Designed miniproteins, single chains, continued (5). Designs and how they scored, part 103

Each design is a single chain, and the fold is of that chain. pLDDT is the mean over its residues in the fold that is shown.

## One batch from the design tools (miniprotein)

Design m19796
Fold by ESMFold2-Fast:
Structure m19796 (fold): chain A 97 residues (1-97)
Amino acid sequence: MAEERAERVKKRVEELAKQADASTGIDRDIYVALLEIMAAVAILAVKNHPDDETTIREAEAMAEALDEAAQKSKDPYVAETFRANAERLRKAVEEAR
């Protein structure tokens, strides 16, 4: 169950990240903002439910997908924003325990 949800989160992040990297201007900013909102929601979920293994695994999966997207991105703004959100997600997971 947790792994299925983690895999779905990874695929969603990968899809939105590809759209962000393929876009320019306002469209790029929209996809980046959607991913930042997803990361913020995941962080809040971990903070409110620190003992929920599914929530923690989804946050870890999102951080991994954002790091991979950052490595593949040719847009410095997209890459830096994704790395920052991945680090924030990892910190939230570490603080939950």
Scores: mean pLDDT 83

Design m19797
Fold by ESMFold2-Fast:
Structure m19797 (fold): chain A 85 residues (1-85)
Amino acid sequence: GPALARAREALERVEEALRRAREAFRAGDLAALEEALREAEEALREIERIAAENPEDEEIREILLEAEINVGMIRIMLGVLKLIS
C-alpha cells in the first residue's frame, strides 16, 4: 500500500546516506559525514511516523529496524571521525 511504498523510499534514502557516510569517513570529510547523518535522520523520522501510523504492519516495522541500524552506523562513524581528527 502507499504507506509501505513511502517507508521503502525513505529506507532507500537512509541506505544512500550510509553509502555517502562510508565514503566521507574514508576521505576524512567531517562536513560530508555530518550532512549524510542529517539526511539519514530526516528519513528515519519519516519512517518512525509511518510505523507509528501503521503499528500492525510487520514489513514497516522491519524497515524501521533496518533504518535504525543504518543511522546507528553513521552515528558511530561520525563519533570515530571526530575522535581521530
Scores: mean pLDDT 91

Design m19798
Fold by ESMFold2-Fast:
Structure m19798 (fold): chain A 83 residues (1-83)
Amino acid sequence: LKLGEPVPEEVKKLPLLFITPSGIEIYMKKIEKDGKQGYELVAVKDGKIVGRYTVPSKDQIPEAVKEMIEKIEKGETIDKDEL
């Protein structure tokens, strides 16, 4: 997934974890990267990917979601990999 691209249909089928009044939608999927399991969070706004954040465990999801929303609401993009 690349920042700024139109949201793919497979992302729209993922569980919607959070939505803000400003229209930021955060989707979650389980992933495996380089033999490590984790969770990928994808933020969408106005039909485009505006953020990506990967975390190794579920307990890190709330803080990752918070950081994504804060940055995107400031007009920034975010792409972080914690795996």
Scores: mean pLDDT 79

Design m19799
Fold by ESMFold2-Fast:
Structure m19799 (fold): chain A 95 residues (1-95)
Amino acid sequence: MDEKSEELRRLHERLREALAAGDEAEAERLREEIIRLATEALMEIHGLPREEAEALARALVEAALEALRLEGLPEEEREREAERLEREAEEALRR
């Protein structure tokens, strides 16, 4: 459990970084690695058949990605980033 949980945690962290950087290819690679390891963990820990474990792992990863997308929409983040840069520039000019 611990070894697979640690690897899954590291992959989730890298996936968040790839998504934040807009690296779609790296994000897809990390997603598939997470699904593979989650499938193995579900089979070993919960005794699920491979087919069921893979389906559940894929659904869980997709749900997590959808939640991240809803919390930080790329279009809204782009707009907020522009506003923050303008605010920082204005604040710097006042000094």
Scores: mean pLDDT 70

Design m19800
Fold by ESMFold2-Fast:
Structure m19800 (fold): chain A 94 residues (1-94)
Amino acid sequence: SSALEREIGKGVALLTLAVARTVARRHGAEEVAEALDRLAEEVERLAELGKVEEALEFARRALEIVDKGIEAGDFEGAVEELNKLIKEAEELAK
């Protein structure tokens, strides 16, 4: 992919996580918002390594976890699943 396409992909992934964080905070889910901030750091590292497709997929999976957590009122479960994503992203960023 082109350099512009990679920058767009990185921007979309990071914006997706920022929106999810804002929505989580609006619902009082501060621990979910904190986990999303940590995931955003790893997603940015993946994008900088050229793993833009993986970065976008992590953002998509995080959005799904947050959406399900809000719908169910299960923020503890959402944090647990986000922590699994963070570990997976950290391993790919090595």
Scores: mean pLDDT 89

Design m19801
Fold by ESMFold2-Fast:
Structure m19801 (fold): chain A 63 residues (1-63)
Amino acid sequence: SREEAAVGAGAAAALAAHRRGASEEEALEEAARRLAETFGLSEEEARRAAEAGLRLLQELGLL
């Protein structure tokens, strides 16, 4: 679904930010920004999808 695609993209963006030394908060902000641009989501929708992606990374032990 579009929601699953956004969460996956958010996870990828957050992981990339983390790898360059960003904090969890910075990774979340960067992921949300990219999701808003890529999927045309509102800031609130992008932030929720980025948060879901971040949680997925944490569950997998990648962040």
Scores: mean pLDDT 83

Design m19802
Fold by ESMFold2-Fast:
Structure m19802 (fold): chain A 55 residues (1-55)
Amino acid sequence: MSSLGTTVLGLARKYYEEGDYEGAAKGFEAALKLFPELRTEELEKQLEEAKSKAP
């Protein structure tokens, strides 16, 4: 379900852009867990940054 994976990634990135790093981290983790094919260095960096900035 590539469209669902894309939606989850888009939502996680939107949370990241809005400063909701906890929401972003959860979204990136969910996307990576459900759709490992979406894993990129960019996604991994954004996940690490979101986790670092989340409380």
Scores: mean pLDDT 77

Design m19803
Fold by ESMFold2-Fast:
Structure m19803 (fold): chain A 55 residues (1-55)
Amino acid sequence: SEALEEVEERIEEAKKLSKGEAVRLLLDTLLEAMARGDEEAAEYALEAIREKLAE
């Protein structure tokens, strides 16, 4: 879906950012997905946050 593609793009963008900037972008992505009720997109964003924090 368009929403899932947008989340994937933001996750790729986050890989190029510092840890703090990446987490901020991913948190915004998570909140947007949650507001839409898009559980799959929210899970992708949350997983990306966990991976970034584990660095």
Scores: mean pLDDT 79

Design m19804
Fold by ESMFold2-Fast:
Order: C-alpha cells, then sequence, then structure tokens
Structure m19804 (fold): chain A 82 residues (1-82)
C-alpha cells in the first residue's frame, strides 16, 4: 500500500509541474497539496523529502509569477505535512 501511495504522490507532482508550465497555478497547487498528503501517508521518508523539495520549488515559482493564492495554498500544505 505505501509503495502504491508513494508512486501516486510522484505522479501528482509531475502533473503539478506540467500544469505550472501551462500557467494553471491553482490546479497545480491543488495537486501539490494532495501529493504532500499522500507522500506523508506513504511512510516513505525519501518520497516525502522529495515531495517537500518539489513543493517548496513550486511555491517559489508561484510567488515569482505573482500567483499569491496558489503560493499560499502550497505553503500551507507544506506546513500541514511537516
Amino acid sequence: MSEVLGGLALIQLGLARLLFSKKEYEEAAELVEEALRIAKESGDEEIFREALEAAEELARRAEAAGEEEAAERIRRAIERAR
């Protein structure tokens, strides 16, 4: 189960990055939030660390793009997951 959850989290992070490239920031932020939740539930510390690093990168990208609401959503997801 945890292995399946870890894989799902990584897939969702990949989709979030794709949505960022399409400037669909709010939808991407939603996927990041879900990916962090699933990564934490997986119990895999390496996957969780990778998910946190990806989320922090995407939060910075949203901030740089002026997408305040998406950035705040990702930041809140990071804090909830920690």
Scores: mean pLDDT 82

Design m19805
Fold by ESMFold2-Fast:
Structure m19805 (fold): chain A 70 residues (1-70)
Amino acid sequence: EKQKKAEEELNKGLRALAAGDYETAVEHFEKAIEIDPKNWRAWFALSIAYERLGDTEKAEEYRKKAAEAK
């Protein structure tokens, strides 16, 4: 199921984010969004990952996408 695959990628990204592996977290969140572009949690998590990487512009962009996907 599409939602299950997106949730699996989201969970992998969240584990990487918790471990401080922000680049790996971004990769998994991008995969979750590719599978389910309406998964607002993945967009929001991607914004957090980019904030941690210091990319404030991308963080703001993806935060807006998260609000739109709700």
Scores: mean pLDDT 83

Design m19806
Fold by ESMFold2-Fast:
Formats: C-alpha cells, sequence, structure tokens
Structure m19806 (fold): chain A 103 residues (1-103)
C-alpha cells in the first residue's frame, strides 16, 4: 500500500539519520529529539495520505527537514554533519515525491 511504502521511506530515513548521529557521537538527548520529530512527522504524513492530501505530505517532509537541521545547528554540529543530514533528508523528500506521483 502507499502507507506501507511511505512508512518504509520514513523508517529508512530515520535509520540513516541515527547512523550519522552515532558516527559523530551525538548525545542521547539529540537522538531522542530526532526520534520525537520523526514520530510527529510520520503520524502527520500518514494522516495526510489517508485524506488524499499529497501536497501536505511534501510540506510535512520539508518542515521535518527544517526542524532536524535547526536542531543540529542549535547543538553546535559542524557543517559536514549538517550537510550529510541534509543530503539524507533531500533524498527522502525526492523519494516520497516520486512515490506520490506514481500513485
Amino acid sequence: SLEEKLRAIFMKTLQKLLDILDKYKAPDEVKNEVVRLFAEAMRKALEAVQAGDYDAVLEIMEEFRKKVLELLKKYGFPDDVIEEAQKVLDEAIEEVRRLLEEH
């Protein structure tokens, strides 16, 4: 289903973000906040899919991207970490966009 594919993209994206945070030895409070932001974004995106509002799904993904990058900047992560996280999030948004276009 579209919902199952969307969940798979979200879960893959979360794992990639957590792998980056682990590589750069992020404290647990940063990882916990990323998981919290992820859970909120995934819930909202699934609700938007059920409503047939695909534009809202992409907006939710873009807001999640913004919040994660702002969180990393707030905790003083260097530009290379922020760029790696940005790439993961940009690839996830593009994958979701393609998924929604094929449905």
Scores: mean pLDDT 89

Design m19807
Fold by ESMFold2-Fast:
Structure m19807 (fold): chain A 85 residues (1-85)
Amino acid sequence: MTQTYTLTLAASSSQSSLKGKTFTVKLYDENGNLVAEKDVTFDSDGVLTATFSGLKAGTQYTVEVIDKETGKLYKQLKVYIPESP
């Protein structure tokens, strides 16, 4: 198949400690290979958005959100990109 998909990660927080804070968002494929990496910052409204494109259908990705200053894992989630007609 030639179809690729876009994954948008959106997070919001009322915690003032997160506003202006930069995170490194890493995207790994099902074999643990790093396929994309972005630095994203919570804006003054407490919103963080990261968009990844070119993802393969039928593949499970692992997303890690890492605090850029401390190197600590903030969140990890798994996302399955289904094959779509």
Scores: mean pLDDT 76

Design m19808
Fold by ESMFold2-Fast:
Structure m19808 (fold): chain A 75 residues (1-75)
Amino acid sequence: GLEAAQERGQAVMDLVNRELSEEQRRDLEEALKATDGSEEQVGLHIRELLERYADDPDTARSLALRLALEWRNSG
């Protein structure tokens, strides 16, 4: 139970703390600027990031998670 929860927590932290390239950081910033605070727009931008980085799923998940967290913190 607890070990599985700790492993999931660590995986989430690894994604949040993943070092991004300058290109990946720009893609995240552009997605954040394009998001008008609507849940629908956040979902669309998350999908676009996941598709853009489909060949690097850890980077795709990191970008999607960071965008979702920034949206939640703005509410």
Scores: mean pLDDT 74

Design m19809
Fold by ESMFold2-Fast:
Structure m19809 (fold): chain A 62 residues (1-62)
Amino acid sequence: MSGAELAELLLADPRLSEEEKALVRELLEANPDASAEEFIELLAKVSGGLAALARKLLEEAK
């Protein structure tokens, strides 16, 4: 799974606030070629909660 595919799953999650969705979009635009695992590491620098949710979504997609 790519970082872009993981970002789409996050953006579809109804638990994310508008601010969290904006962070996910900004991070994806700055890192369009990131893998799912690289994207999770980038999220962890700005939000541990978003990184944890992203890891859960990645595990469920494997």
Scores: mean pLDDT 82

Design m19810
Fold by ESMFold2-Fast:
Structure m19810 (fold): chain A 69 residues (1-69)
Amino acid sequence: DAYKELGEEYEKKGDYKKAGEYYYKAAQTLPDSDPRKYELLKKAAEAYKKAGDMKGYLEALKEISKIKP
């Protein structure tokens, strides 16, 4: 989808904060039962970590914890 593509584009440009934001938005378009949601949240967390965005990183981890039993 468009958000995932934007995340990949910003990641290629080295804008990890924007990459994390768009991967997170892409994940929010999916239900918790979709395995792609977990992968997108992992990508968001990784991008936020690279950007030094601790708040974004923790929010992504929080959403990941809601998906796992």
Scores: mean pLDDT 83

Design m19811
Fold by ESMFold2-Fast:
Structure m19811 (fold): chain A 80 residues (1-80)
Amino acid sequence: MSEEEKLKRFNELVEEVLKLIEQMKKLGAPQEEVDRYRSAVTLLKEAVEQGKISIEDAIITLESLRADLERKIAELKAKN
């Protein structure tokens, strides 16, 4: 995969994760949990910009966050 393709994938995953965080908030997730996920995304973006983490590792981290959020959203929908 080219560096441009990796950066595009990273940006797409950031947007997907942020949308899932907003959906989780709308479904009544605790504010502290919402803030934790938002902080994780912000810190990850800063780490990539500062060269503290590779873009490949950042993509893996975002894919894990996306999976976690999808699971939590499913749980919240089942409760409501």
Scores: mean pLDDT 85

Design m19812
Fold by ESMFold2-Fast:
Structure m19812 (fold): chain A 63 residues (1-63)
Amino acid sequence: MLEAEAEASLLLMEATIAKKAKDYKTAAEYLREAARLLREIGAPEELVEELEREAREAEEKAK
């Protein structure tokens, strides 16, 4: 339980670092993984959907 929350937090930090480096493909991958993990631990669906949307936006910028 706590480990999953810590993992999601690290993934979000990695996504932010990747965005600052303009590595949008890597940022999208971290955001999708964070969203998946948060959904598994029962985080609010609105939060999960927001992260999935941000991942799609980052992936679009990577093309």
Scores: mean pLDDT 80

Design m19813
Fold by ESMFold2-Fast:
Structure m19813 (fold): chain A 59 residues (1-59)
Amino acid sequence: MYKELVKLIAELLNIKLSEEEIEELTKELEKKYGDRVPSAQEIADFILEFVKKKKEEEE
């Protein structure tokens, strides 16, 4: 599972993600990439996109 990698990259980007958000992102990455492991850049881009959408919704 990519959970550990997602958590590490979020920490590196100084982005706070809940455990629920990490699980959701991991599931989406597994769905999108299938058998291949996404690169650190792909995971970072995915996290940034997710955070942007979340912040827009949260006022």
Scores: mean pLDDT 74

Design m19814
Fold by ESMFold2-Fast:
Structure m19814 (fold): chain A 101 residues (1-101)
Amino acid sequence: DPLQVSIDRTLDLIRRMAKDLGLSEEEIEEILAEARALAAAGASPLEILSHGLYLIAEIKGNEKAAEYARQGHVGAAAVILALSDVDEQMALDVAEEVINS
């Protein structure tokens, strides 16, 4: 099933991003449990990814990434999460550019 393959890849992406951002295995499994519940309820890969990034952002205390994830701006949310520990202002500026592109 191509949709199930896309869902499985989305769940794997959420796991990798959370791990790379320093979340604990317990936090990762809690996020994936919610993501799997959304998938079982018929959520799209985008909706699953948006929710996963939202939960990662909430745990990291990154309010702007959480806002973008909730709005479905997954690229902007991912950029902020990936870059904020390097340069928070640059992360915000790049995310704004991603949205405006």
Scores: mean pLDDT 86

Design m19815
Fold by ESMFold2-Fast:
Structure m19815 (fold): chain A 80 residues (1-80)
Amino acid sequence: SMEELIKLFEERYKDLSPEELQALIDREQANIKRLEEFIKKYEEMAKKGDKRAEVYLNFAKMMLDIERAELEALQRLLEK
């Protein structure tokens, strides 16, 4: 589940300082933004009948879910 993935990332990062957590949050937010831009482009291609774009879109959406879980874990740790 997404919650189990979040807990895995919390365990990975639990010993980081607030400064290190913030640096990773900033990096993760930038990664998510780039991935969302790629998803938007692939959605436009898939709508035009590009079956290869549809496969890449599905993969990119899975990656986005993982990146969002990592961001959520980092934010939870920073608020402690």
Scores: mean pLDDT 88

Design m19816
Fold by ESMFold2-Fast:
Formats: structure tokens, sequence, C-alpha cells
Structure m19816 (fold): chain A 104 residues (1-104)
């Protein structure tokens, strides 16, 4: 099976978005990160593995979608999405999600 979460960048432009995905479950997953529906990167995560994705030049109101697909077993993926404000350099939490998936 698969699950996804979508995060909006709010009213500010961002110099960078940081997506952290951690597989805390026993299975293997594929994580894909999209900006406005366009793939920015993907990783395969086994039990206990983490991937960090960097997205540059993100505009106000853009959407970051994190998709998780179960390749084997049952997995729980913890997602954190943070932005760096383009004007101030401050780190902003855009959102967090926990995505639970099981291979069919």
Amino acid sequence: GSASATFRTGPQDLSRVIVTAKNTGEGTVKVTVLLNGKEQGSATLKQGEEAIFFIRDVRAGDEITVKVEALSGTSKVEVTVEGINAATGERILLGEATLEVKAE
C-alpha cells in the first residue's frame, strides 16, 4: 500500500526546504518527494534508515508532497518538513506527518 502527506510553504518564499523521512518500521519503503507535483527525489529506506531531501528556491504557496510506498512488510515513516526563510535565514517548521504503510 501507499500513503502521502502534502505541506504548503505558507506566505513566505524559502531559499531551501528540508524534508527528513525516517523509517521506524520493520519493512522497506520507497519515499518520493514532489514540489507542485514534480518529482524532486526518491530513496529506498530499510528498517531504521533515514533520507534527507533538499529542495531549492521554493515560492510562497508551493506544495511539498511526500509519498511513501511499501515495498515489503509493514512500515511507519516519520516525515518532518522544514523551510529556510529566504529573507531572514530563519528555520521554520512547515509540518510533520507519520505515514503507516503495509505491502500487499
Scores: mean pLDDT 86

Design m19817
Fold by ESMFold2-Fast:
Structure m19817 (fold): chain A 112 residues (1-112)
Amino acid sequence: SLVEKLVERGAERSEVHAPGGALVRLVFEVESIEKAIELLREIAAELGLTLEVLDRREGAGFLTGRQEVVPYKEVVTLVLLTANGEPVASLLLGLREEDGKTIATVLTGVAV
């Protein structure tokens, strides 16, 4: 799964409850949002999937059964597609700075 491959690459996994069900949160250090997207594309390709950027916007919190008050510099909505272009999963990618480090957070369904 994408979750397992991100953990193998050093991401910290936690689980959060949201109104639509359980989500997996993956946290890892990156150089930039572009490098986070490159890493996710690489992992998607290893799974026989493609990754597309649907939307990019500044300043959003993730909802985890309650509003998460962590300020993100940028939030990116991503989709994983099969070779035939069919959607498999949607991901949220948040970028923030903490103690001079750039931190990426990925939210996804538990089955991805």
Scores: mean pLDDT 76

Design m19818
Fold by ESMFold2-Fast:
Structure m19818 (fold): chain A 64 residues (1-64)
Amino acid sequence: SRADRIRALIAQNRADAAALRARIAELRATARTIRDEILVLVLETVLGGTETVIERLEERLAAL
């Protein structure tokens, strides 16, 4: 169903967000160069986008 497809997308995006948070934490703990700092900023931006996608998908699921 459409609801099942949306739930699958929410689950996938939540898994991606968890992986991004873990990667950001690891990089923050080991960062030694300006390139590492830039990579953290890029990943934080991607995480923010992923969290927004989850919110929009949850809104769409609630409207079904």
Scores: mean pLDDT 89

Design m19819
Fold by ESMFold2-Fast:
Structure m19819 (fold): chain A 82 residues (1-82)
Amino acid sequence: MREELERRLELAEELVKSPDVQVALDGVRTLEAVGLEAIRLGDEATVERALRALREATKHPDPRVAEAAREALERVEKAAAE
């Protein structure tokens, strides 16, 4: 479970840096899913990595990716605060 979570995180960190909008959006969605799962598992290190990657994704040159990253970041931060 945790090894699969870390692998998904590493893949998503690569995808979100893509200049391809659909690939980057898949990365954002995967980072959100990984972040939320890490919160449920109490994996604070993975939560911090996912949040860091989402914050960087808000700087993506495509506004669709940047907006999706901001929304995903807000959802993960809200879940982490609960």
Scores: mean pLDDT 84

Design m19820
Fold by ESMFold2-Fast:
Structure m19820 (fold): chain A 84 residues (1-84)
Amino acid sequence: SVEEARRLLEEGERLLAEGRLDEAERLFREALDIFQRELGVEHPLVAEALRALGRVYEAQGRHKRAEALFRLSDEILRITLGEN
């Protein structure tokens, strides 16, 4: 459920703050999967999960992968919040 995925995001943020990067990555990936399945690929909550995952990759030193996720997140927010 979306509510479960939001709890996964909150727990992942706590784990990221604690430096538990692999566990945070797993929870953010699970949240992303749920949001994409239930809300579609172009939704603000999908963008939030992608940005959270990008922050994990940044913390791991995986800068190119993090940048790709941040760009995708920003594009989704631009599409969903902009004029169509």
Scores: mean pLDDT 86

Design m19821
Fold by ESMFold2-Fast:
Structure m19821 (fold): chain A 105 residues (1-105)
Amino acid sequence: AAPADAPVITQSPSSLSVQEGGEATLTMRVSSSAPITSVRWLNERGEDLSKDPRFTISRDNAKNEATLTISGLKPEDSGVYRVAVELSDGSVAFGAGTTLTVLPP
């Protein structure tokens, strides 16, 4: 079996714990020379996080990196977050996920 040379996404950290009211930062990097054209961060329900004002998405095209920052953390924000990326060569890849645990005070 010779799979196509698919881009690898490194999602970091794989897990983190943050206190309620705090802030969590998730980072991803794509192992590819093709620039990122689209980044979507998804919660465990598969919902796009870009529509929630508590979620700040930034992208560094020179490094093929994207960062998701979640502010004002609530216990209900606990769960698995995944990134989905599209590259200029038409490649689509998904991160392995980050497990976020929001701790009570």
Scores: mean pLDDT 79

Design m19822
Fold by ESMFold2-Fast:
Structure m19822 (fold): chain A 68 residues (1-68)
Amino acid sequence: MTPEQLATLLLEGDRDGDGVISRSELEEVGKRLGLDDTDELFKALDKDGDGVISYREIGEFMEERFGP
């Protein structure tokens, strides 16, 4: 997964602008991006296990995974 794909998930997944992405939103955007394992990706990004992915969680994942 690329940082650009995560940015697309943020922009298109958070359609209501509440700062969180639901599993269904991630699955729909992920299919358009050609991501096969959206369930596994969702669980990896949902560190707190609360059933949604926040901008904070994605930002932390991007810095931890793709940062120096």
Scores: mean pLDDT 69

Design m19823
Fold by ESMFold2-Fast:
Structure m19823 (fold): chain A 55 residues (1-55)
Amino acid sequence: SMAAESREVAERGLAGEISAEEAAERIKQLALDAGLSETGADTVAAMGKRDIEEA
């Protein structure tokens, strides 16, 4: 599911395995593939990026 895949990507970002930017791009693509709008996908990607950067 998108939620499980997005969580895995975020956890890899938090662990330093991927950059916050790379995590955001992957989350955006997962959201678009799940049927979210471009605005919705951008929003969830930005939230994920912020969470990684603020950790």
Scores: mean pLDDT 79

Design m19824
Fold by ESMFold2-Fast:
Structure m19824 (fold): chain A 58 residues (1-58)
Amino acid sequence: SLFEAIESGDWDKAGELLSKLLQEKDFEKVEEAIKKLRELGLYEAAVAAEDALEEAKE
């Protein structure tokens, strides 16, 4: 899962899953992932994900 990929440091898989969620407009899961990234101190990745989320929103 996305959260498992983030927790295990599998950034390649995490990026693929985040992109898929954005394409599916599953913004709830993307927001949960952003929160997880912030909890792990990955602030640059969290900001990048937030920017991608805002671009995907109508």
Scores: mean pLDDT 77

Design m19825
Fold by ESMFold2-Fast:
Structure m19825 (fold): chain A 85 residues (1-85)
Amino acid sequence: MKTLEEIEKLAEKYREEWRERVASLPPSQRAGATVGYLLEIAYELEKLGKVELMPEIIKRIDESEDPVAEAGAYAEAVRELLKKK
């Protein structure tokens, strides 16, 4: 649970930055980009030994107003936690 809370806080930190980064993506590329970030999140969570968090993270991304930006922010958040190890 604590690991998920840390990921959420880091994702909040990166959310605005990622919203700006993906703003120029055409609609036709947004679904593919989201899937790409989800695969990165899954890979990074596996490295952290926290794959069980994936369904909850997917839910949060799916409920977001900007799923592409949210997925990118979560991918960067998990990567930052992995770097601390």
Scores: mean pLDDT 81

Design m19826
Fold by ESMFold2-Fast:
Parts: structure tokens; C-alpha cells; sequence
Structure m19826 (fold): chain A 80 residues (1-80)
């Protein structure tokens, strides 16, 4: 709740989104594969040059709690 509010109020949405995603616990069948996939999403967001790039990156987000809420918040932060 508070973390999403901080993201939406951040002056640097890219940095805030990366920080929020790094705080998430990742789960799935293979822990190493799940962590690697999560890191790829974070890297894609760091390297995003447009809102379309952010949307494509966040669509790959898996194995986190409140996935839909996190996707919505990150997209909204970048729409500013």
C-alpha cells in the first residue's frame, strides 16, 4: 500500500519501479529460473525508452504477490 503510493509520487518512476520490484518475493517451480526471469523484467524496465517498452516488460512479470496491482501502478507511474 505505502510502497505503491511512494512509486506514484516519485520524481523518478523508473528508479522507483525498479526499487519496488526488487523488494518483491519471487516464487515458482525453479527458484533460480524465477529469480533470473524477475531480473530480466527489472533490466527491461531500466532500459525502457518509451511507455510501450515498459508495458512489454511488465507483461512478463510472473510469480509475485499482487501482480495485477503492481502492473497497474508501474504503468500509471510512467504515464506521468
Amino acid sequence: KEEIEKLLKSKDPKKAAVELLRKQRVFGGDPEEARRRHEEVIKAIENAKSLEDVKKAIDQLRGVENRSELKEAIIKAFEK
Scores: mean pLDDT 77

Design m19828
Fold by ESMFold2-Fast:
Structure m19828 (fold): chain A 100 residues (1-100)
Amino acid sequence: AMELLVKGLEALRAGNYDEAIKYFEEALKLDPDNPLVHVFLAIAYYRKGEYEKALEYLDKAIELFPDSIALPGLRKYIEEKAPLEKISLPVAVLLNEVRN
């Protein structure tokens, strides 16, 4: 799962959103309850301009990690179509929350 997440993130940085989505979907098959996989799929769809799909994956991430303080903020930013700079901070907070 981690190797697929790394490949997906590399594709996102390269602007290859369809390839990123493919890697994250493969990661999701290996670890369907991982909220990070759902968040990265949400970000990939958001960057592709598919806002409804982005919110769908983010809502699944919130269901899997209801105690997160970062996820509701990320959802609001995606719903408001906020710039990518505002999305990076909630993602960083989420990564720290998942690590314990």
Scores: mean pLDDT 78

Design m19829
Fold by ESMFold2-Fast:
Structure m19829 (fold): chain A 64 residues (1-64)
Amino acid sequence: MDEEIEKLLKELEEIITDPDPNNPTAEESEEKLKEFAKKLGVKEQEVLDKIAEIKAKKRKEEEE
């Protein structure tokens, strides 16, 4: 479960962080965020918090 959730959140983070400006990615990202939140049984804010934690961990590893 945790590994699967982490994978899904990583994919969602990439979509949110680097959206394609030529596509309606903002709307697609919002819908995907809602779907992930619903699958996890949490609110969208909780998913965003998890994404922030993953980003913080990556930044720490990149800093060495």
Scores: mean pLDDT 62

Design m19830
Fold by ESMFold2-Fast:
Structure m19830 (fold): chain A 104 residues (1-104)
Amino acid sequence: QIQQLQQQINDSPPGSLERGQAYLQLGQQYYQQGNYDLSIYYYQQSINDTPPTSPLRGQSYLNLSQAYLRLGRFDDSRNYGRLSVQSYQSSGQPLPPDSTLLDV
């Protein structure tokens, strides 16, 4: 729900985990609509607003990998997939079910 997520972003201070989470979810909404340019933009904003140890950063890298794969940008997809694995390992979080993209 894009409107709700935009309100959450406006309510949250820059650099907060809540803002990073809202950007991640907003990127996911645009991805589902097939708007990969906006999804990539918001996933990058999510990374900027999340701490390095946050599992949300790993999820944002994974989502960037998926969006770049949709655009046929395989090197970008692979690189962000690897960053996702490193982020999850650094945060002590398990790899997500969609981690098949990280094996490429």
Scores: mean pLDDT 76

Design m19831
Fold by ESMFold2-Fast:
Structure m19831 (fold): chain A 60 residues (1-60)
Amino acid sequence: MDEELKRKIREAQKKIIATEGPSKATTANIAKEAGVSVATVYKLFGSAEEYAARELLEIA
């Protein structure tokens, strides 16, 4: 269940970054694009900004 929500949130973040740039990849915008609540994004990833930083750091 969480994996499907994580995938939707990740895809929403990538779409926003590609179309509007990373400054627009806020928790609210990602939640809206993914069709989930802001609370759901916070529960799974912290803030969207924290998620973006973690995604980059986990690669390193």
Scores: mean pLDDT 69

